# Designed miniproteins, single chains, continued (2): the designs that were tried, part 67

Each design is a single chain, and the fold is of that chain. pLDDT is the mean over its residues in the fold that is shown.

## One batch from the design tools (miniprotein)

Design m6329
Fold by ESMFold2-Fast:
Structure m6329 (fold): chain A 98 residues (1-98)
Amino acid sequence: SMLEEKKKKLIEELEKLAKEVEELMKKLGLDLDYLAELVREAYENNEELPDTEIFRLLEEILKLNAEFIKTNDLEKQIEILEEIIKKLEELKKVLEEK
């Protein structure tokens, strides 16, 4: 139960942070959904993305999301959520510096 409560709090934090990132990207004229789809397609087709911090962080976040979906272990799900949050915080910082 404590691990399930921790997971719920991390998901709520993740959703809030993701919304903040989406709003920042929109202000910069960047479509997060379009960029995420572009990263996903490049990953599936084994293509190289432009070497930018934004594309690198989006690729890392999408890989972590894929691992989260495959994972049935609650402790591992929590670890992955914490890593996604960390990458989103890095992305937010990069976007705020523009």
Scores: mean pLDDT 80

Design m6330
Fold by ESMFold2-Fast:
Structure m6330 (fold): chain A 73 residues (1-73)
Amino acid sequence: SVPSLEEMTEKAIELIKQKKWVEAMSIVHDMGTYYSEDPRALEALKRILEEAKKNNAPKELLELIERQISKLS
């Protein structure tokens, strides 16, 4: 079964705090795939973006999140 949007959001944030960038990117990609039609996904991705910036995430992760936000906007 697909994890909930809330579960994926919290997991991505925890991975970002642990600096597990590749795993965080996988969750962000899956959110864009499974929750593209969910209006809550845009706000969830914005929250993930702020945590990524706060934790000095690599440009690749920041660009992926911004791309997903742009796609859903």
Scores: mean pLDDT 88

Design m6331
Fold by ESMFold2-Fast:
Structure m6331 (fold): chain A 78 residues (1-78)
Amino acid sequence: MMLSVEEALARVKAALEDLATYLKKYRPDMSAEEVRAELRRALDAMMKHLSTVFSEEDVEKIRAEAEAYIDELVAKLS
Protein backbone atom coordinates (compact mmCIF):
# COMPACT_ATOMS: atom_id res chain seq x y z
CA MET A 1 0.00 0.00 0.00
CA MET A 2 1.38 3.42 -0.98
CA LEU A 3 1.98 5.65 2.05
CA SER A 4 0.90 9.30 1.72
CA VAL A 5 2.95 12.21 3.13
CA GLU A 6 0.14 12.83 5.67
CA GLU A 7 0.13 9.16 6.77
CA ALA A 8 3.95 9.16 7.04
CA LEU A 9 3.84 12.33 9.17
CA ALA A 10 1.14 10.82 11.43
CA ARG A 11 3.31 7.70 11.96
CA VAL A 12 6.42 9.82 12.69
CA LYS A 13 4.47 11.90 15.24
CA ALA A 14 3.11 8.73 16.89
CA ALA A 15 6.63 7.25 17.15
CA LEU A 16 7.99 10.49 18.66
CA GLU A 17 5.13 10.62 21.20
CA ASP A 18 5.74 6.98 22.20
CA LEU A 19 9.48 7.66 22.65
CA ALA A 20 8.81 10.85 24.66
CA THR A 21 6.41 8.92 26.94
CA TYR A 22 8.98 6.13 27.35
CA LEU A 23 11.76 8.59 28.27
CA LYS A 24 9.50 10.42 30.76
CA LYS A 25 8.66 7.12 32.52
CA TYR A 26 12.05 5.31 32.43
CA ARG A 27 14.54 8.20 32.17
CA PRO A 28 13.02 10.94 34.43
CA ASP A 29 16.60 12.07 35.19
CA MET A 30 16.92 13.48 31.65
CA SER A 31 16.70 17.25 31.13
CA ALA A 32 14.32 18.77 28.57
CA GLU A 33 17.36 19.42 26.32
CA GLU A 34 18.48 15.76 26.57
CA VAL A 35 14.94 14.55 25.75
CA ARG A 36 14.86 16.90 22.74
CA ALA A 37 18.24 15.57 21.55
CA GLU A 38 17.04 11.94 21.82
CA LEU A 39 13.80 12.74 19.94
CA ARG A 40 15.79 14.55 17.22
CA ARG A 41 18.10 11.51 16.92
CA ALA A 42 15.07 9.22 16.42
CA LEU A 43 13.63 11.69 13.88
CA ASP A 44 16.93 11.70 11.91
CA ALA A 45 16.81 7.88 11.68
CA MET A 46 13.17 7.96 10.49
CA MET A 47 13.93 10.68 7.92
CA LYS A 48 16.73 8.55 6.43
CA HIS A 49 14.22 5.73 5.85
CA LEU A 50 11.57 8.11 4.41
CA SER A 51 14.14 9.63 2.00
CA THR A 52 14.26 6.24 0.19
CA VAL A 53 10.50 6.51 -0.61
CA PHE A 54 9.63 10.24 -0.72
CA SER A 55 11.05 13.20 -2.65
CA GLU A 56 13.53 15.52 -0.92
CA GLU A 57 10.84 18.26 -0.79
CA ASP A 58 8.31 15.92 0.91
CA VAL A 59 10.95 14.68 3.39
CA GLU A 60 11.77 18.32 4.31
CA LYS A 61 8.05 19.07 4.87
CA ILE A 62 7.68 16.01 7.14
CA ARG A 63 10.87 16.94 9.05
CA ALA A 64 9.70 20.54 9.64
CA GLU A 65 6.30 19.43 10.99
CA ALA A 66 7.91 16.69 13.12
CA GLU A 67 10.46 19.13 14.61
CA ALA A 68 7.59 21.47 15.61
CA TYR A 69 5.88 18.45 17.22
CA ILE A 70 9.06 17.65 19.19
CA ASP A 71 8.88 21.20 20.62
CA GLU A 72 5.29 20.53 21.76
CA LEU A 73 6.20 17.13 23.30
CA VAL A 74 9.19 18.57 25.21
CA ALA A 75 7.04 21.46 26.52
CA LYS A 76 4.42 18.96 27.83
CA LEU A 77 7.13 16.87 29.58
CA SER A 78 8.90 19.85 31.17
Scores: mean pLDDT 82

Design m6332
Fold by ESMFold2-Fast:
Structure m6332 (fold): chain A 92 residues (1-92)
Amino acid sequence: MEELEKLTDEKREELIKLAQEFYKKYGVSDEDIEKRIELFKKLYENNALPETIIAALSEGLTPEQALEFARKVAELLGIELSDDLIRWLQRQ
């Protein structure tokens, strides 16, 4: 399994913006968006890997929305999604 790089501060800010825009597009409430961004910050501060952050932030999305979100985040971070993560997102 290839080791994923830790998020840089610049990528952290870009990911926050991407997540906010994505949730707003799909009608997530402002309160839930704030909770999800707080979760992201907590995961980042605890040195979570990008795939762990993607999985956590995809909770409560439909499988199709979760997969779209994961692909956008992976493109932003320059990583490839693992088959295991894709399968997990499709099972939700």
Scores: mean pLDDT 74

Design m6333
Fold by ESMFold2-Fast:
Structure m6333 (fold): chain A 67 residues (1-67)
Amino acid sequence: MEELKKEIEKLKTELDGLNFIRDVLREQLAAGENPEAAQRELDFVDQEIKTLENKIKELESKLKALE
């Protein structure tokens, strides 16, 4: 149980970091700064966010099943 909680916390921290990077990249795109490079980086970050969200959801489901 504690290991699951620790892993979820770690993944949520990583997700917060990626959300911050995504917001910066979105502002960069809106400003027209290297739009092609910013869009490619955004696509990459969006994929990582989805992967982490799916992992968190799976671990949270496992944690709920143990409660």
Scores: mean pLDDT 82

Design m6334
Fold by ESMFold2-Fast:
Structure m6334 (fold): chain A 82 residues (1-82)
Amino acid sequence: MVSYSPEEQREIMERALPGFIEGLRTNERRTGEPPRVIVATSYDDKPTQEMARRLQEELGATVVEGPTLEEAEAKADELLAQ
């Protein structure tokens, strides 16, 4: 587990996220198909929830939440299998 502050996580996200989104949008323009993005997060993970909200707004990502990250990831895997 990485112990970064919520402010540090937001700074890292704000710095890296625009490039990641731009890369996905560039691929969408080349393929003509929108990227399928699913974000798994726990109820207590504020920094990941803020990142998930941004991805939902920018890319239409699906956000899956659970009491633990493991449970949220299991739900995300089920959606990807469908």
Scores: mean pLDDT 70

Design m6335
Fold by ESMFold2-Fast:
Structure m6335 (fold): chain A 79 residues (1-79)
Amino acid sequence: EELKKIVQELREKALSFAEKDPEKARDYVLELIRQAAEKLGLPDSVVERAEEAIKKVPKDDPRRQAVNAVTAFGLAAAE
């Protein structure tokens, strides 16, 4: 499915960026999620769920922030 592939690609890009530039990783991940939501015609609430998922993870764990954001996006998009 297109959604499953997009979520997997987002996860890979998010994790790669979290390792390369952890300070900018959360902003970059949210931007990727916003772009994916716009491309798929999804409502802003899907992006908001990803933002809330990031808030639940400590700022010193950018990899987990990235994973949680993409996972929350994927779950919301699948509804």
Scores: mean pLDDT 77

Design m6336
Fold by ESMFold2-Fast:
Structure m6336 (fold): chain A 85 residues (1-85)
Amino acid sequence: MSEIEKLGKELARRIKAAREARDADALAEIAEELRKIYEEDEEKANKITEIINEELGRNYKNAKELILDLEIEAGLLRIQEALGL
């Protein structure tokens, strides 16, 4: 397994766990980590996103779309928590 495959599978597991736990902070942290990778190496971030798609049964076109989705999900969870939902 390459370093990109290891990282992609690890991030996919973390996303799944954060979603199941409804953990907004964990989702925001994962989005921030992916954003840093994207800013340093866009191609690497896109390859990681392809692995995450396979692991989670998703179809994100690129890392930018995945990052945005995670940020939106984290924001919505924080709003729900603030409203006592």
Scores: mean pLDDT 87

Design m6337
Fold by ESMFold2-Fast:
Structure m6337 (fold): chain A 89 residues (1-89)
Amino acid sequence: MKEKIKELVDKLSEIVEKNREYLPQELYDRIMELLKKIKEAIENGDFEKAKEYVDELITLVSENAGHLPAEVRREILKLLVEIKKEISK
């Protein structure tokens, strides 16, 4: 479980970094901070806090949908939903 969640978060980080040119600096920084907080919460076994950060990131990405190509946004949201499902097991 923990390793799979970390792999999904790392894949998300890679997609965000690859598409950094489409993101305002503040938005990029907020996304990367939330990804770091998710990884730290998972490492600590704090799955409730990890869920909170994932929900915050889903909201952030959804509200700022216009900055990213539609396909990239869908891939990010799909990975976030998958992370949340893994945490909820």
Scores: mean pLDDT 83

Design m6338
Fold by ESMFold2-Fast:
Structure m6338 (fold): chain A 99 residues (1-99)
Amino acid sequence: DPAKILQEVNNKFIKAVYDNDKEAEEWLEKELGIKREELEEIRKNRSNPEAYFEATFELTMKLLDVLIEKYKKENEEKAKLFEETKEMLEEVYEERKNK
């Protein structure tokens, strides 16, 4: 279930960014290639809503790209659902930027 995968990734992300959870940080790097420096950029921008939103959006797009590549060979339907999720989020982001 792609929704369960995204929920697990989101839970690890929240723990890494908000709780400084080292195990969650290591899991994100090992499973998805998300480096500590990318998480630190998000933490750094927490006091600036616009910069925080930009950094979080960029990392979310990278997460979806990693998930698409990971599942593309194993399960094309899951990869397709992640691609559709990416397109939906890009549309929402563009609408927010143009308001």
Scores: mean pLDDT 75

Design m6339
Fold by ESMFold2-Fast:
Structure m6339 (fold): chain A 94 residues (1-94)
Amino acid sequence: MSDAEKNLLLVLEVAKKVFDEETYKKIEEKTKEYLEAVRNGASEEEILKKENEFLKELLLALDKMSEETRKKFHELLNEAQKKAGRGYGVLLPP
């Protein structure tokens, strides 16, 4: 499994804990499209397009939630990444 696949699975795990079922399903759908593009060796342009579609859905979900819920999402994502031995070095402050 690629690093991109592992990172996306961590985001999905955190999203499932924080977002409602409808919002999670939208993020999951876009994540699957992104993962499939990466797995199938799609062009860099196609992969970037799918990544941007995934990020747009994630950002829209974060924008619609309370500041407290957004903070919890970032805390859980950071914790999951640290447990997986992955430090991305940048987290949004509370």
Scores: mean pLDDT 72

Design m6340
Fold by ESMFold2-Fast:
Structure m6340 (fold): chain A 78 residues (1-78)
Amino acid sequence: DLEKELKAKEALIKYAKEKDLEGMIEEISKYLDIPEEVLREVFEQMKKRGISEEEFFDWIVETAENPEKLKELAEKLR
């Protein structure tokens, strides 16, 4: 629910600032109920498009701050 999304946003921002990819994936999986494997596949696809780890962290923060982006992500994961 919304409270879990809020906690996920806080964790995402925290771990993104710390550049802790492992912690970030674990917290996203826990709070948003998204399997780590799915998140890993999204990261791999972004990496193939030339997105660096720093750009990935920026994208995660942007997505967490924009709920509409989260819906688009769900559509992309089909």
Scores: mean pLDDT 69

Design m6341
Fold by ESMFold2-Fast:
Structure m6341 (fold): chain A 90 residues (1-90)
Amino acid sequence: MEESKELILKRAKEYGEKVGKEGAEKGLSLEEVIERSKEIIELILREFPEIGRRLGLPPLDQKTTLEALEEALKIAVETAEKTYKELKEK
């Protein structure tokens, strides 16, 4: 269970960094970057069953999935905002 949650959070951080960089490079607003970061949660949801299956991870129960998604959303948004602001300061 912890390994599956850790993978979700790691993916959220990686996607947040990508969205922040792309947003800064494309000249998107901070609001657009935040909205795009929320879409990362949908991508993680879509990818996780496939990735988990390939890695032999146990399926997450509904409660653990919801908790992991809430943390992932927070991490993705915070990481994207931080990355975007750092790149805009250059």
Scores: mean pLDDT 72

Design m6342
Fold by ESMFold2-Fast:
Structure m6342 (fold): chain A 85 residues (1-85)
Amino acid sequence: MATEEVKEAIQLLREARTAYLDKQAAANPEKKEDYEKQKEEFEKESRTLLGQARIIGDGLMAKGKEALQEFLQKLRDEAAKLQAE
């Protein structure tokens, strides 16, 4: 289902961003509070997007299969890039 694919992609990006920020906080203790604030903001954004996953999925499907695949791939690519850091 488009909703499940959207949720999985958002969750993957959320996990990748969290891990990246935790690693950066450990490497740069002086900026730890800034990274923790960024993590909190991304968690809030991710929760909002997860709550809207059905609407997002349905909207993308209305635009066509290619729009959904492009959206999912962009999130997966961003997550993979963050995980490589």
Scores: mean pLDDT 81

Design m6343
Fold by ESMFold2-Fast:
Order: sequence, then structure tokens, then C-alpha cells
Structure m6343 (fold): chain A 95 residues (1-95)
Amino acid sequence: MDEELKKAQEALKNFLENPTKETAKAAAKAAEWLAKYFRKLAEELRAQGREEEAALFEKQAEFYEYVAKLAEEGYKNNDPEEAKKKIEEYIRKKS
């Protein structure tokens, strides 16, 4: 799990540093994996009665679901630079 988490984060970073159709595709898959990972953590925390922590991880899952959508659009539309710009804008507004 730790190695897959690191690989997913590296794929996203690589796309933002080098936006190409191929890195956008890799970033979309990585963000989708991260979204599922954080949703699973949220469900496990909620089952333990840890509602506030579960809500935090649900917000992280929603964040990565949107990033995955933007990266996938960049790959499908052959517009990885625009996808990068939209993702960076989204990160800035959520910070």
C-alpha cells in the first residue's frame, strides 16, 4: 500500500512538472486510485465512530476524484497543459 501510494503521488507530480498526454493518463489513473484509497479510509473510520476524521478523508477523496476527471480530460482531448492549469487552479482555491 505505501509503495502504491508513493507511485500515485509521483505520477501526479510528474504530470504537473511534465504535462504530456502520457503523463496526464498516468495522473488520471493515480488520482482515481488515491480517491478510492481515501474513500476506503473514510469508511473504516466511520465504522469506528470517528466521524470528523472520516469527513476529512472523504474531502480528500472528492479532491482526487475531481483531479482524476481533469487529468482524464487532458488525456482524451490532447490538452495536457490546460488540464495542468485547471488542476493547479483547483489546488490553489482549495488551499
Scores: mean pLDDT 84

Design m6344
Fold by ESMFold2-Fast:
Structure m6344 (fold): chain A 78 residues (1-78)
Amino acid sequence: TAARLEEEIAALERRLREAIAARDVAGLQKVRDSLDALRDQVRTAGAAGMISPAQAARLLARIDALRAEADRAIEELR
C-alpha cells in the first residue's frame, strides 16, 4: 500500500538524519542502497496498479530527494 511505502520512506529519512548527525559514511551508503531498493518497489507497485500513478510519482520524487541528500552528505564528509 502507499501508506506502507510512505512509512518506509519516513524510516529511511530518520536514518539519513541520524547518519548525517553521526558523520557516518557507511550508514549513509546503506541508506542510499535502501532508497534504491525502495525506488524499485515503488515502480513495481505502480506498474501492478497497487498504488495510483500520482502516488507513485510523489513517492519516487521523495525517494529521489532523499537519495540526493545522502549523496551530498557523503561528498561533504570526504
Scores: mean pLDDT 86

Design m6345
Fold by ESMFold2-Fast:
Structure m6345 (fold): chain A 95 residues (1-95)
Amino acid sequence: DEIYDWIAKPKPELQELLKKVGNYRETMTLKEIELEIHLYLVKENLILEKEEFGLVDLSNSPLSKLFGKDKIWLSDGEEILNAILSNVDLSKIKK
């Protein structure tokens, strides 16, 4: 069976974020983009450790525009993936 991976070309808002992290490429896999976003959240200490564990405060971050929200749940992988998908041009490539 052929193995396929999704290749994503980041749109300008996501490009600017990835360039700040230092790991931008013109084409990336969805997994690579998700990893860079998680690393950014950890590096910038955006995870709120209060009554709701895993809540991320985006209000003072370029991520607030990327997600269209001031707060997200880190445990909600679909919300993170949907934000990535809305900011990439997506294609399938044989790996």
Scores: mean pLDDT 69

Design m6346
Fold by ESMFold2-Fast:
Structure m6346 (fold): chain A 80 residues (1-80)
Amino acid sequence: DVEEQVKDIYETIKEQLLDAGVEEEKAEEISEEIAKIYRELLEAGKYKEMAKVLGEKLIELGKKYGDEHLIDIGEALKEL
């Protein structure tokens, strides 16, 4: 289910950003942006490119906020 997958990525990114010390309101905004990109890729059937695009974005966020878990998730997605 696309809605469940979008919600899962939103919650995962939000949790990681909060753990990295990002303010809740900002973490929600960033997580919503990533979830929107994820939805668009799923709906377009671009599964081959989805992992690379999301992986790169998560690595960017992890480096910006010093969150090693986001970087690890992003690297894992890029390997899919």
Scores: mean pLDDT 77

Design m6347
Fold by ESMFold2-Fast:
Structure m6347 (fold): chain A 65 residues (1-65)
Amino acid sequence: SSKEVLPSSWSNEEKAELAVKFLLAVYGERALELPEEEIRRLIEQVFADADDEIIEKAIELLRKL
């Protein structure tokens, strides 16, 4: 299966926001209840260039919702 590529010109915050939108689109409100390790696994599986900084930022954004 092909992975999505995050645009290299985007900030880590913009990339994290895209990852959060993906999780909310797939899981809805259930995304808010996902463990950090599951969020990390899902983002890495879908996005080819998601580094730890982007994943940590996405977790932070999701927890603020």
Scores: mean pLDDT 76

Design m6348
Fold by ESMFold2-Fast:
Structure m6348 (fold): chain A 93 residues (1-93)
Amino acid sequence: SEKRKEAVEFSTEGLEKMAKSAEEVIEKARRAGGEVLQRAAEAIREIALTSRDPELVREAVRRLARAVAYGGPEEVRRVAEELERLARELRER
């Protein structure tokens, strides 16, 4: 199945692109003095490596980006904690 090979390649490229997007968000967060944002992005990286699910990674990145842009410091901490919990749950499976 040609379509299955393309899907696997697309998933790998999608994960790499999302990891780069997460790294860019981390870099901006580091410059803003965000230790919490560093932890959140480490969790996203671990989710990407463990789940290998591009949609899950994309949603995690979107959620963190939205919290940074609109949610304020408490929402960023909440999202970071939720992402760390998800990373741990995926690791235990």
Scores: mean pLDDT 69

Design m6349
Fold by ESMFold2-Fast:
Structure m6349 (fold): chain A 94 residues (1-94)
Amino acid sequence: SHLEKLIKGLENFIELLKKETDPAAALTYIRLLVHELEKDPRVPEEVKQEFRALLDALRAAYRAGDAAAFAAVKERTLELVRRVIEEYREMLEK
């Protein structure tokens, strides 16, 4: 199904992002993911708002050259992606 492909894509995204050492590339990957999730009506609006806030925080940390802040927000972004995967899994089971 489309949801199964999305879940697999998100799991692959987590592994890709964990290994990405270039902050510009990591920011680009996260921006593209957020854009795709915003198009999905099955993702709750509250989750979309959290992604927008995290993307803004990532951009701010990147522009400031704050590697510690960037790493912290990147980890929070990964945690939010894991929550979206769980929500999609629930949709497949129900």
Scores: mean pLDDT 83

Design m6350
Fold by ESMFold2-Fast:
Structure m6350 (fold): chain A 76 residues (1-76)
Amino acid sequence: MIRKSVRIVTKEDLEETKKSLDEAISLSPPEKKEQVKKEAEKTIKLLEEGKTVEVTVTGDSDKKQVLKLEVKEVEA
């Protein structure tokens, strides 16, 4: 079953967010790793710049895999 989770993160969450994104990359199938890694790197860059970011993770709960990561800068 495909599930989406949304979280808003700030620069104060940087270390926790890095750990979560590394886990998401590790749980991604090979075909999706490049997309997830690219969005993860974008998230970290925005947080290091002091921006607030909305992170949407799309996963397959049956396979326990992360299929897509979507990142959007939001107003604080």
Scores: mean pLDDT 80

Design m6351
Fold by ESMFold2-Fast:
Structure m6351 (fold): chain A 70 residues (1-70)
Amino acid sequence: MTETIARISRIIASSAPPETASALSTKISKLISEGDFEGAKELVRNSKDLSEEAKEEILKLIKEAEEKAK
């Protein structure tokens, strides 16, 4: 869980503006920690500040976290 959240935060930081990256990472981390993987995926897909490549990588990491938590 924590490792996956850290990976996601790094991808966001490299792809989004600094202020947006911080807020987005916090929201996604909260959703994942609450077990709301669908909410986290939806937030990523609807984020205009993330590149297509960053969205795909983050969604893959969320799916991996979901499978491990099952």
Scores: mean pLDDT 79

Design m6352
Fold by ESMFold2-Fast:
Structure m6352 (fold): chain A 68 residues (1-68)
Amino acid sequence: SRSDEIAERTVKKLREIAKETGVYNVADNAATTVRLAAAAGLSPEEVEKLGKEQIDFVEEEAKKKKEA
């Protein structure tokens, strides 16, 4: 579905952030959250919004790790 396509694009971006920053566990959890949302029947728009929120969360966790 289009929701699954959006989820997979988000997962790819989360994987890239994890490789650059080392925050693999938090990125993997975010990826699972987005994939499950798409599988649960969330609309493409809802999955895209959730995906952006999850990317922002992972980037903030990466910043916290870098600043510590």
Scores: mean pLDDT 84

Design m6353
Fold by ESMFold2-Fast:
Structure m6353 (fold): chain A 68 residues (1-68)
Amino acid sequence: SIEDYIEEVEKELLALYLQMSPEQQAQLQALLREKRPQIDAALAAGDDEKVRALLDELLAQARAIHAA
């Protein structure tokens, strides 16, 4: 379900956040502020495919921040 996928992404983001430097954590927080309105709009529309795509992009960008 989309709810299960959201939970898995949240767990992965938390795991990354706890391994991050303060500078990387600030970058992830900024990314989350940017992406939240888009994710919220897709959720309100019931567009599960768009929610998944936005979460996949968010996770990829979070991983890139951690890898830097």
Scores: mean pLDDT 88

Design m6354
Fold by ESMFold2-Fast:
Structure m6354 (fold): chain A 108 residues (1-108)
Amino acid sequence: MDEVYERIARITGLPKEFIRLLRPYEQVALLLLTYYENPSIDVEEVKELIAEILGIPEEILTDEKIREMAEKVKKVYDEAIEKGKSPAAALIEMAELVEEFVKKLLEE
C-alpha cells in the first residue's frame, strides 16, 4: 500500500499523507483527473494503480476505458468548479462517477 501511495503522490504532485487519507475512489478520481491534464503520463501505470487501489483485474481496464473515465471525471470537475463548489466537493462528485463507471465495467 505505501508504494501505491508514493506512486499516486508522484503523479498527482500531492503529499503522500494526503493521498492516504482519501477513500479508494477519491484516489482513483485524482489520478484520472491528473492523467487527463497530463496525457504524457503512462496509461499502463494509471491502469496498474487503479487495479491495485480497487482490487479489480487489470484486464478489464482497457486504455480506451481509462481515457473514457478520465474524460468524464474532468467534465464532472469542471461542472462542479463552475457551480462554485470547493475542490473537496468536486472530488466527492468525481469519486461517485468513478464508482458508478467501475460498477458498470464489472457488469460487462
Scores: mean pLDDT 85

Design m6355
Fold by ESMFold2-Fast:
Structure m6355 (fold): chain A 76 residues (1-76)
Amino acid sequence: SLEETIGAVMRAALDSGVPRSTVLRAVQRAQERGDMSPESVREEILREAREAGMPQSQLDRLRRDGDRVLRAARER
């Protein structure tokens, strides 16, 4: 489901060391833009993590993990 996929994207970000406040801000921004797709939520998480000063190596891992979650959801 959409909700489950968004939850998986958020969980992957938390597991990668993104702070809860950063993840929640990203979800709020996606909602403000009127696009709550899992892809938009992931894009906003990456943006907020970068703005929060997360190192490039962690951003690269976050991107890879997010891509894997989204790909798995699209194959269902």
Scores: mean pLDDT 82

Design m6356
Fold by ESMFold2-Fast:
Structure m6356 (fold): chain A 61 residues (1-61)
Amino acid sequence: SDEQAVEDAKLAADAGIEYGGPLSGGFVALMAARELREKGVVSKEAADEIEKYGLDLIDKA
């Protein structure tokens, strides 16, 4: 589901923060959003939410 994809992407981003800081987590989220958009497996809204999560992490770094 879209909700599961968003949760999985945020979990992966949070793991990225733990290992490499907010920039690492942010790029993980941005890569996930891009891949999911390119494959067309989630809604625009879900991909945008993942992208916003990543951009917010980068902005706070």
Scores: mean pLDDT 85

Design m6357
Fold by ESMFold2-Fast:
Structure m6357 (fold): chain A 90 residues (1-90)
Amino acid sequence: MVEFSDEELLEMVDRFIELLKEDFNISEEKAKEIREKLRKMIEEGVSLSELNRFMVEEVVKEGLELAKKLAKTEEQKKALQELLEHYKNS
């Protein structure tokens, strides 16, 4: 009752991908890439905490990419890019 099945975890992943498409306008290619990474994590038996951490990091990355598109100054864009590089290299 307290453990999610692989099917339930994949349904959660699909809802997460739809959120990224709706709120951050990610490409279909990027959506497939994120979905495949999460699918592999589920197949490997990664904990819910690790899955949640990965999903949160993807939301932060997409939020920073969107913020960078909306940034009015080069200084703001540079600061956002440095934060993005931190998440991509961690």
Scores: mean pLDDT 75

Design m6358
Fold by ESMFold2-Fast:
Structure m6358 (fold): chain A 80 residues (1-80)
Amino acid sequence: MSVEEQAMRLLMEAGATELHLVVSRRLGDEEAVERALRRLEELIARMRELAADPNLSPEMKAQLAAEIARLEALIEEVRA
């Protein structure tokens, strides 16, 4: 319910979605890969919104920024 708990939840959902992406790629399920990529983009957008919250700790803001950059690079690599 806190902004910190929301940030941790988004990070956990991103990890789960990344695992789903890896499994879907291994199975050759192109539709599932595209759904996972879209979900990661949605999670990145929510992380950006939360990172703008003044009540979020500087440490968590830095963690979200690092994860956003990592996930954006992953999406670009998968689509290349």
Scores: mean pLDDT 87

Design m6359
Fold by ESMFold2-Fast:
Structure m6359 (fold): chain A 74 residues (1-74)
Amino acid sequence: SDAFKEELRKAVEEYLRTLESERAPLPQVETLIKKLFEHIKANDKEGTFQAIRDLARAMPPEEVEQIMDAILSD
């Protein structure tokens, strides 16, 4: 519930801070990651989840799996 969502937000935020230090392969992916980070910084859980879905639509399944694995492993 809410406690789990807060932990998820924190894990995504930490992962994105690490990822932002690296170059995105495509400008559209870079823009989506930047938007996701903005939503996390604003503590906007709904916007964060929507941005994750937009990323999943724009990225190969393997990269989506890597993001999910990073979130779940922490």
Scores: mean pLDDT 61

Design m6360
Fold by ESMFold2-Fast:
Structure m6360 (fold): chain A 80 residues (1-80)
Amino acid sequence: MPTLDQITAAAKAVYDELKGVPGSLEAAKALANALHRGYTPEQVADAAAEAMRKAGASPEDVERGRQIALEHATAAYEAA
């Protein structure tokens, strides 16, 4: 399980990569919450994508956010 510091770092990285995209903050918060709840990287990516979709992001930005969230969630688990 990633530590709280690793979860915080992953959320900030997702927010920074999605800076200026609708739902960037919602994606980062969804990723942090999902990692804290012990979700798999794929489930974390799905949660971030759903948060972006609810925030009005385009389908292209939602898919980009899903991939970014998957990469950072996977990295957080590898570091744990």
Scores: mean pLDDT 85

Design m6361
Fold by ESMFold2-Fast:
Structure m6361 (fold): chain A 91 residues (1-91)
Amino acid sequence: TAALNQKLAALARELLPELAAEAERLLSPEDAARLTALAQRLVDAIAAGDAEAVRAALLEIARLAAEVFGASEEDLARAEALAEALAALVA
């Protein structure tokens, strides 16, 4: 529901500064900025109830993680499954 999506987006916005701080600690400044921008896009997509935008943002986050940390095909498959599940919850 729109009300649930707004509550989830509000909670996620409260967690964004913690995510940004963690990213800055673990990642390069460029990669931390990329992750923070993608997380903001995800929050905006959840608030809008845009399932496709949610899926797209989560897949981009998974690809960034694979690029920076390395990821197995199993990790990418799990990320894709999670992206589809979260997109379905927002729709």
Scores: mean pLDDT 76

Design m6362
Fold by ESMFold2-Fast:
Structure m6362 (fold): chain A 105 residues (1-105)
Amino acid sequence: MKVLRKKTSITSPLGITAEMEVVVYEDGEVEINIKVYDASGKLLDEIHLSGGIDEVLRQLKEQRQRYMELIKKYSTSDKKKAEMALNLYLLYSWAIGFLKEYLSR
């Protein structure tokens, strides 16, 4: 079975690391796995998204918007939560760009 698999990661100044894997199957199904770790390597969050490419793109755009609002909410009150939200915002933005480029080819 042919699959397209891409991995990326981002690490914040506080050492919070978010890792994303995107898998696109030949039938147009998409699977996205995200793991977030603190500076000590403790798992803080784990997110799984799956579905058809248009459905996943809609979900990614919704989650990107949500994390943008969380950055605004926590920017002055909780630096760790703000950096975690920024990492996720950047990963969702990357995934949207990757899937849009895939659809244009």
Scores: mean pLDDT 82

